# Designs tried in a protein design run: designed miniproteins, single chains. Part 114

Each design is a single chain, and the fold is of that chain. pLDDT is the mean over its residues in the fold that is shown.

## One batch from the design tools (miniprotein)

Design m3979
Fold by ESMFold2-Fast:
Structure m3979 (fold): chain A 96 residues (1-96)
Amino acid sequence: RTFNVKYSEEERKELAKKALELIEKGKAKISDLARELLKAIAEGDEEAIREVVAKILGVDPASISDEMLEIFKNYTAHEAEEMIKEVEEKEKKEKE
């Protein structure tokens, strides 16, 4: 089974949105491609997600399967969750 991914589409959108808010506030830094992918996921724009994933992989967007898109959506949601957690832990350590 592919890395026991447990994110729903709604959870992915929420995580992507929160990560983008942290980036906008200057609390986190990410590559331009990763930021584009987070925006596409937050919007639920499957065409935009496909195009950004294609840029990351260096392939034609039409060659990307729906299964591969789901993998990238869940991987990006997991990275967003870890980013949020890391920022929260950093703020707690700095406050105390």
Scores: mean pLDDT 78

Design m3980
Fold by ESMFold2-Fast:
Structure m3980 (fold): chain A 64 residues (1-64)
Amino acid sequence: STRELRAELVALVKKAAEEARARGLTPDQMVAIFVQRLKEAGVDVGEDSTSDEIVAAMRALLAG
C-alpha cells in the first residue's frame, strides 16, 4: 500500500539525513537531491500528497 511504501521511504530518508549532516549539506540541498533522485527513478514527486509529506519529513529529520 502507499502507506507501507511511505514508511519505507521515511526510513531511507532518515538514513540519508545522517549522511547529509556528515557532509554539511543544508536541509534544502538534501531535499533537492532526494527529490531529483525520486524523479530519476520514475516517481512523480509533484502530483500527490505523498511527495509533499516526504519533503516535509526530510526537512524535519534534518532539522532535529
Scores: mean pLDDT 63

Design m3981
Fold by ESMFold2-Fast:
Structure m3981 (fold): chain A 64 residues (1-64)
Amino acid sequence: MLEEARRLIELAREAKAKGLISDETFDQLLDRARQLVDEALEKGEITPEEYERLKAEIDEVRAS
């Protein structure tokens, strides 16, 4: 689960940097990554500290 979320974050970052995706698609990729991170927290697979770090990373990529 976390591996998939991190892959989506990287995919969004790279594709946006290359100008290959729309802002809408970029947001959709990050929203999916956020959902996976939320699910991991709900299942107890990550700590609240890890959750906040991943959420901050997604927010930083979105702001780019």
Scores: mean pLDDT 80

Design m3982
Fold by ESMFold2-Fast:
Structure m3982 (fold): chain A 94 residues (1-94)
Amino acid sequence: SIEEDIEAAAARVKAKIGERAAEVFREAARLAVTELTEEQIRLIVELLTEPARNRDMKEVEKILEELVKEGKLSERMAKLLLELYKLRLERVEK
């Protein structure tokens, strides 16, 4: 089930990044499944994977703000994604 898949992914996030990242991931994943189209999910995955390599925090914030303005993303979802990106960067730099 989707809930079982989310919990399995959250367990991996907890093991590699931490409990707070797992909590934020669960909330973001549940919103994504219930509120987003498949196309929006694909776009978010691209933004999270590519910016992690090629962009700073300010560029990621700007991209998420633009998506909210275009009605493609809720402000709540954008904030959760930004928090996940911050937690991921903190883990990689340690």
Scores: mean pLDDT 69

Design m3983
Fold by ESMFold2-Fast:
Structure m3983 (fold): chain A 79 residues (1-79)
Amino acid sequence: DVADSVLGGLDLVESRSRSLPPQQRQQVQQHVQQTRQALEQGDFQSAIQHLQQAREAARVDPTLQRQLQGLVDYVQQYL
C-alpha cells in the first residue's frame, strides 16, 4: 500500500518540521500538503516533485532531508 506507507512517512516529516524556523517549516508543510494531494489522485510523479521541493526547503535539517529522500526513493519504485 504505497499511499498509506508514504502518508505515515509524511506524518513523521510534519512532526519533525515543527523544529524548523518558521519560513522553512511553512515551505516544508506546503510541499507535504501538495504531496498528500498528489497521492490521493494517484499522481506519483507529482508526489515525487513535491517531495523533492520539501527536501530542498529542509536543507537546514540533514535528518529531515534524509527522511524526505527515503520517501522519494520509495515512491520512485512505483513509477
Scores: mean pLDDT 86

Design m3984
Fold by ESMFold2-Fast:
Structure m3984 (fold): chain A 63 residues (1-63)
Amino acid sequence: SSIQQQLSKAKKQLDQDKKDYQTFIDNMPNFTTISDSQKSSMYTGYKLRVIGSEITVDILSSK
């Protein structure tokens, strides 16, 4: 695929990862049966997905 097509897909993935992260944050008060440790682990997972997508966009944008 062209770098422009890869960049377009990477930006869409970043937008989705950001939405998934925000959805998790918005629903956090409803997680009454999940431990603080589990919530922290889930938060870290969503945050790392956003960071990974941002890095991918940055790498493709630098080419």
Scores: mean pLDDT 84

Design m3985
Fold by ESMFold2-Fast:
Structure m3985 (fold): chain A 94 residues (1-94)
Amino acid sequence: SNEELLAKLEALLQKLDEAERLIAEGKYMEAIRILEDIALELGKIDPELAKELHREVGRVMQENRDASLKEIAEALLEVFRSMLESRIAELKAQ
């Protein structure tokens, strides 16, 4: 159901807040590992959104090819947050 999917996506958004905190602390590799875990969990609960996220991550990595680890972590966090929040908003509107 949309309600079950919503609850699972909101749980992933909470994990994303942990990644954001790690980035603020300068722990970029630890933050990226949390983002990888979020992507794996998303693949189990919303495979279509996970495929879209995979494509967006690919674009971010290409655009940030020569960027610092901080810039990459921040760019990935923004993509993950935007996509999860957008999907949650869509489900709440239905």
Scores: mean pLDDT 88

Design m3986
Fold by ESMFold2-Fast:
Structure m3986 (fold): chain A 70 residues (1-70)
Amino acid sequence: MDAGIETLRRIAERLRERGHEEAAAKVEEIAEMAEAGAPAEELEAKVRSMSPEQRAAIEEALRELVEERA
């Protein structure tokens, strides 16, 4: 649980570094929801409500984090 929340926060940091402030704020919101115990279905619904551009930015940030920490 905590490891997943940490990953979400790292994604948000990377998004901010890339200038994706809105996407970063939404990822931080998802991390906060997860920390509060929201079920995976609600977290997935939040992600699906994002724009395609925001989701693409999140996927790219996650890919970069996996590559940098592998």
Scores: mean pLDDT 76

Design m3987
Fold by ESMFold2-Fast:
Structure m3987 (fold): chain A 100 residues (1-100)
Amino acid sequence: SKAEEYAKKAEEGAKRAREYAERGDAEGAARAALEAGNYADEAAKEAKDKEASLRGFFGGGVGHVAGGMARASGEGEESARVAARGAENAAKGAKEAAAG
């Protein structure tokens, strides 16, 4: 149940990242993506999942990379969409881990 709670929070973060991306807000999208990634990591931990790929995906993780790209590029709309996509993938992985 706690893994499921964290997975739901990751999904909420991913939804928020997508809303920011649709507005072209790269900084907002990156921040929400980091939040989603952190909750997805916590969900995986609580699920006692041995999925190394999920841990590798979040360790230093897609949110940090996407956030860095969003700040560096100046092309906020594309960088925001990349961050939102990363957050959505993280939330999906967390939900699957919590369900297993």
Scores: mean pLDDT 69

Design m3988
Fold by ESMFold2-Fast:
Structure m3988 (fold): chain A 86 residues (1-86)
Amino acid sequence: SKLERQERIARELQPVVEERVAALLAEHAVEDPVTRREIEALLAAAYRLIRELRDPSELDAEVARFLADPSLIEAVRARLKEEAAA
């Protein structure tokens, strides 16, 4: 039941996350493939966060906090640069 509930919440939250990611893409005028990959990695990380949440009541707050945190965006950017260099 908990697993089914978490999966349902993740499915319900997917369009919200996608909309916020689309807004980031529009804000940064993402025609650059590097920035596009950064946003894709950010979306994947947000989905991982949703799956790992212990308390479903904190889902919206945690996703909003993650997407609004510039330090997390910088960490994703650094990781992708290392991946591209390898």
Scores: mean pLDDT 57

Design m3989
Fold by ESMFold2-Fast:
Structure m3989 (fold): chain A 81 residues (1-81)
Amino acid sequence: VAEVFRRTAEELAALGRLEMAEEARRAAEEAARIEAREPLSEEERRAARATALAALGRAYAEAGRDAEAARLFAEARAIAA
């Protein structure tokens, strides 16, 4: 989970969404702390992945990359199902 948020932060930074990238980086740090103390459930891992993909999708939509945004939102919804 921490790795997913870390990669999301890198992608958001590449898109110039520095504030969103910072939020994703903090989420990665928090997830790493939690994972170090106890394993996350499969449901918690899926929810975190869906959240990260949705945030990335929003950033792509704001950048005018609608096809990538639509794909990311669809993937987030499928994972969260």
Scores: mean pLDDT 73

Design m3990
Fold by ESMFold2-Fast:
Structure m3990 (fold): chain A 90 residues (1-90)
Amino acid sequence: SDREKILREIALSLRIIGLEFDLELLEKSDLPNEEKKARVEALIKEVDDIIAELREMSKDPSMDQKLIERNIKRAEELRARARKLLEELE
């Protein structure tokens, strides 16, 4: 249904926002490097899953293509930021 499609798009947007906050907290935290690394690796995996889901949603022309494109770009930026932190923890 149109309502279910809208709710799915909103849910993915909220997941991205939550992961952005999680990454900011990890960047500022005093956690040991090994624990930070494990959490950043888990965050990258979740971002990859979100990007894959958004790309599948983009195949449906009835979905908000502009919102999907914005969310993919945002998730890719978040992934790049997380990868940079992971390299700094080496």
Scores: mean pLDDT 88

Design m3991
Fold by ESMFold2-Fast:
Structure m3991 (fold): chain A 90 residues (1-90)
Amino acid sequence: SDEELVEELVEALRETLRKYEAGDWEGAVRAAARAGVLLREIGERPNAMELMEEVIKRLGDELPAILETLREVTRKHAEEILREAERLLS
């Protein structure tokens, strides 16, 4: 459902930040890959913009830290994120 997609993406994004801050790079990669897959699923929905607005609203003040974390995890671990995302989609 739309609600489950929003909840799962919010959780995956928060998990990426938590794992990165804890130095758990493998956990951060898995969470970032899951967030990427969920973003793709939301993007395929006719109400994608509305769902993304809800995700942003729920993250609130956490959003800047999450975006910076995603940038750093992607910069350092792009291949690992891609492999995990491909595994999740297969």
Scores: mean pLDDT 88

Design m3992
Fold by ESMFold2-Fast:
Formats: sequence, C-alpha cells, structure tokens
Structure m3992 (fold): chain A 57 residues (1-57)
Amino acid sequence: MSREQFVKLLLKLKLADNEEEAREFAENTDDATKRSIAETLATLLGLSVEELYATVE
C-alpha cells in the first residue's frame, strides 16, 4: 500500500479535513496500522481492501 493511496482514502472518506492533515497522519502511522485501518474501513463498507482502494484511484 502506498502512502498516497492511504492519503486519498482518508480524504475520500472525510476522515481528514484537508490534504495536509491526511499526509501528516499518513507520515506518523506505520504500515501495519494503515493496513489495519484499511481492513476495518473495508469491512464497515462491505468491500475488500482492494475494492476500497479502487474507489480512490
């Protein structure tokens, strides 16, 4: 998972108010935690992680 994909995901779901906030959160979050967040969000939306990332690309 790229940092940019995670930033786009946070912005798409309005979990961050702006790109700077989303980037700062992504920089301060490790890859395992990012994956855990993505898996939780995918489950809540009824998607796979791959489908979730496809919505922001």
Scores: mean pLDDT 77

Design m3993
Fold by ESMFold2-Fast:
Structure m3993 (fold): chain A 75 residues (1-75)
Amino acid sequence: SAAEEARPIIEEMARKYKELRPDAEFDEEKLVEKALEIFEKNYDPSLPIEQNARWAFLQAAQELGVYVPAELLGL
């Protein structure tokens, strides 16, 4: 499914964020699950799955108050 393909992309983004911000206090698991919820609700099949995943990740981060550096968006 699209969600199964998006999960590893979202997990990779969360992992990269933690590497860039090792001292950042955030719930990685909660961020990933929130991003998947947003992905499922707002999935646009006319766009690449990677783009859908990036947008979902960014929205989840904003909702959880997590600041995402620009470098992560280049994944």
Scores: mean pLDDT 77

Design m3994
Fold by ESMFold2-Fast:
Structure m3994 (fold): chain A 81 residues (1-81)
Amino acid sequence: SAIIDELKALMDELAEAARNKDVERMKAIIEKILALLEKHDPELAAKLRELVERYEAQKDYEMMAKATVAFVLEFIAKLEA
């Protein structure tokens, strides 16, 4: 699936940005992930956006990245079911 391949590529980019502690790049990648999720599962995207905004406000960038990956994996699992 083209969307699964794109999401996997974005997760790899997010992991690299997190390793480099590049918060600005992490946020840019997360916004791309949210835009893709919103097209297919707007309820899931809305839940992730609330968590991302909460962790960003707390400057908990590790949890921001982990929550994003968890939601993407949940979305992929739903598509493969």
Scores: mean pLDDT 89

Design m3995
Fold by ESMFold2-Fast:
Structure m3995 (fold): chain A 72 residues (1-72)
Amino acid sequence: SKEQLEHELARLQVLLGLYSAVIGTLEMLKKRAQAKGDEKRAAELDADIQRVRAKKAELEAQIARLQAQIAS
């Protein structure tokens, strides 16, 4: 039903917010590592950021598909 799709959309939007918060935290930690000259830690954090961004992009695609279903 439309109500079930809207509930799922709300759940995915909350999850999207959590991924955005994680990315923000990792970016702050990366800047801190760079300021200290910790190239290894900065590289590890960059890899983590790329992984979380990929998951966020997939989630955004899922949200877009669900929004299209609700709009139809």
Scores: mean pLDDT 89

Design m3996
Fold by ESMFold2-Fast:
Structure m3996 (fold): chain A 87 residues (1-87)
Amino acid sequence: SDALRARVEALARRSTELMKEATKAMKEGDVEKARKYAEEAQRAAEEAMRLLEEADPSDRATRRAAIEAGAAAGLAMMSYSATEIAQ
């Protein structure tokens, strides 16, 4: 549905913004802040994926949202792994 797509897009956007903040924190040497932003990004991506799992996969809007959420989740996982290694 359009409402579901809007919610998933908002979560994907939040995840992307949090990953950008995590990268900025890493460049500034604030590993703890970077870790917290990466964890928040991961949670936003997981929530987006959870919403998609409950949706009808034949819904075109839901399928598009799944692709966008998958990309956001992948980036969040990469950011989280980098922050975890920095610990």
Scores: mean pLDDT 75

Design m3997
Fold by ESMFold2-Fast:
Formats: structure tokens, C-alpha cells, sequence
Structure m3997 (fold): chain A 80 residues (1-80)
């Protein structure tokens, strides 16, 4: 999973610094990120515009961050 995310992220033009940050997210967030990157790459191969690719890539990253944050909040709620 992590190795596949790194490979796809590099192919999509993300920097090593950004990739390392993304790989520090939870396992659930990394699954969402992996599926998002696969969809972005498929759209890129299908000839989608650079603007659409950038938008979809941003959306995939934000979704993964949202999942990671939701997991943190749910863990804290269960302790209350």
C-alpha cells in the first residue's frame, strides 16, 4: 500500500516531502488516498485537462485528511 501510494504520487507529480506527509496518515486514510490516486491517474490517461487532474488530486488528498481527522475525533469521543 505505502509503496503503491508513493509510486502513484510520484507519477502524478507530487514532491517527496508531500508524499512522506501523506504516508504518515492512518491506514484508512491511506486506502482512500490510494483509490483516489488510481482514479486521478485513469482520468489523466483518458486525456482529462490539467485543471481537472489538479482538482481531482486535491479532492483525493482532502478526503484522505478528512478521514484521518474523523478517526481521531471518533477515538476521542469513545474515551469520553
Amino acid sequence: MREEIRRLAKELGLSDEVIDELLSLSEEAQKVLLEGFKKVLEMKKAGASEQKIASMLTGAILRAIGIDLQEELERKRKLA
Scores: mean pLDDT 78

Design m3998
Fold by ESMFold2-Fast:
Structure m3998 (fold): chain A 99 residues (1-99)
Amino acid sequence: SEERELAIKALERAIATVQQLLQQVTDPQDIAALQAALAQIQQALQDLKQGKISPIEALDRAIAALEAALAAVKDPQVRLELGIEIGMLRIVLGVLKLL
């Protein structure tokens, strides 16, 4: 479905963003928070691909994972990038709720 394809692309972008941020950080707390978010978003993507959760549920899980990371990370640039990604996922979620 269109909703499923949009959610998959959004989750894959979020994964790529977190992976890029992990290459830039050296603080153990920031690394741990980003690794936890990455694992949760990857699990949501797998569950979505296997039909275990809806596109809306997958996006909700990804947003929650990134918000948890944002609360834990200290690096201001990482916080900014996480905030942007959360915003992008919320836009996609809004679009899906209209379909």
Scores: mean pLDDT 92

Design m3999
Fold by ESMFold2-Fast:
Structure m3999 (fold): chain A 56 residues (1-56)
Amino acid sequence: PSPPPGSPLLQQLLAIYQEMEAKLAELPKGDTSPEVLAQADKILEEHHAKVDELLA
């Protein structure tokens, strides 16, 4: 399927995913404040936007 193994596109997609996970991992563990939860949601939305833009 699209794209082939080792393609720059696939590598960028993976990098975007890893950035999302790294940002989520930086959030305080066990902090359930609305601001921390909103930051997590924003990170997920940024990830989705970047993936969508890359694949468009």
Scores: mean pLDDT 77

Design m4000
Fold by ESMFold2-Fast:
Structure m4000 (fold): chain A 98 residues (1-98)
Amino acid sequence: SMEEKYERAKLFLDAWLERFGLKPEDLTLEQLAVLIEYFLKGEDVIPPEFLAKLREAESLPDPEERRQKVLEILDEMAKTVEISPEAKELAERYKKER
């Protein structure tokens, strides 16, 4: 169901954002939507170079530099990856409820 998809997406986003020291308010709708697209479709829709960049960003010792670099990567991903209407709708709901 859509409710079950939203609850799973919310758990994924909450854990993913916490891993990088980010809050929902730090991300644009497009950045949230591309993360949800990744959650829904898996690695098949994300070019492998972006996953490599995210791994490199996670290894940065400064928390603020890490946060800024991750946000830059998500912005590039959102411009590159085709975002489904479902992912956008789930992102809008997530941002409104948090």
Scores: mean pLDDT 83

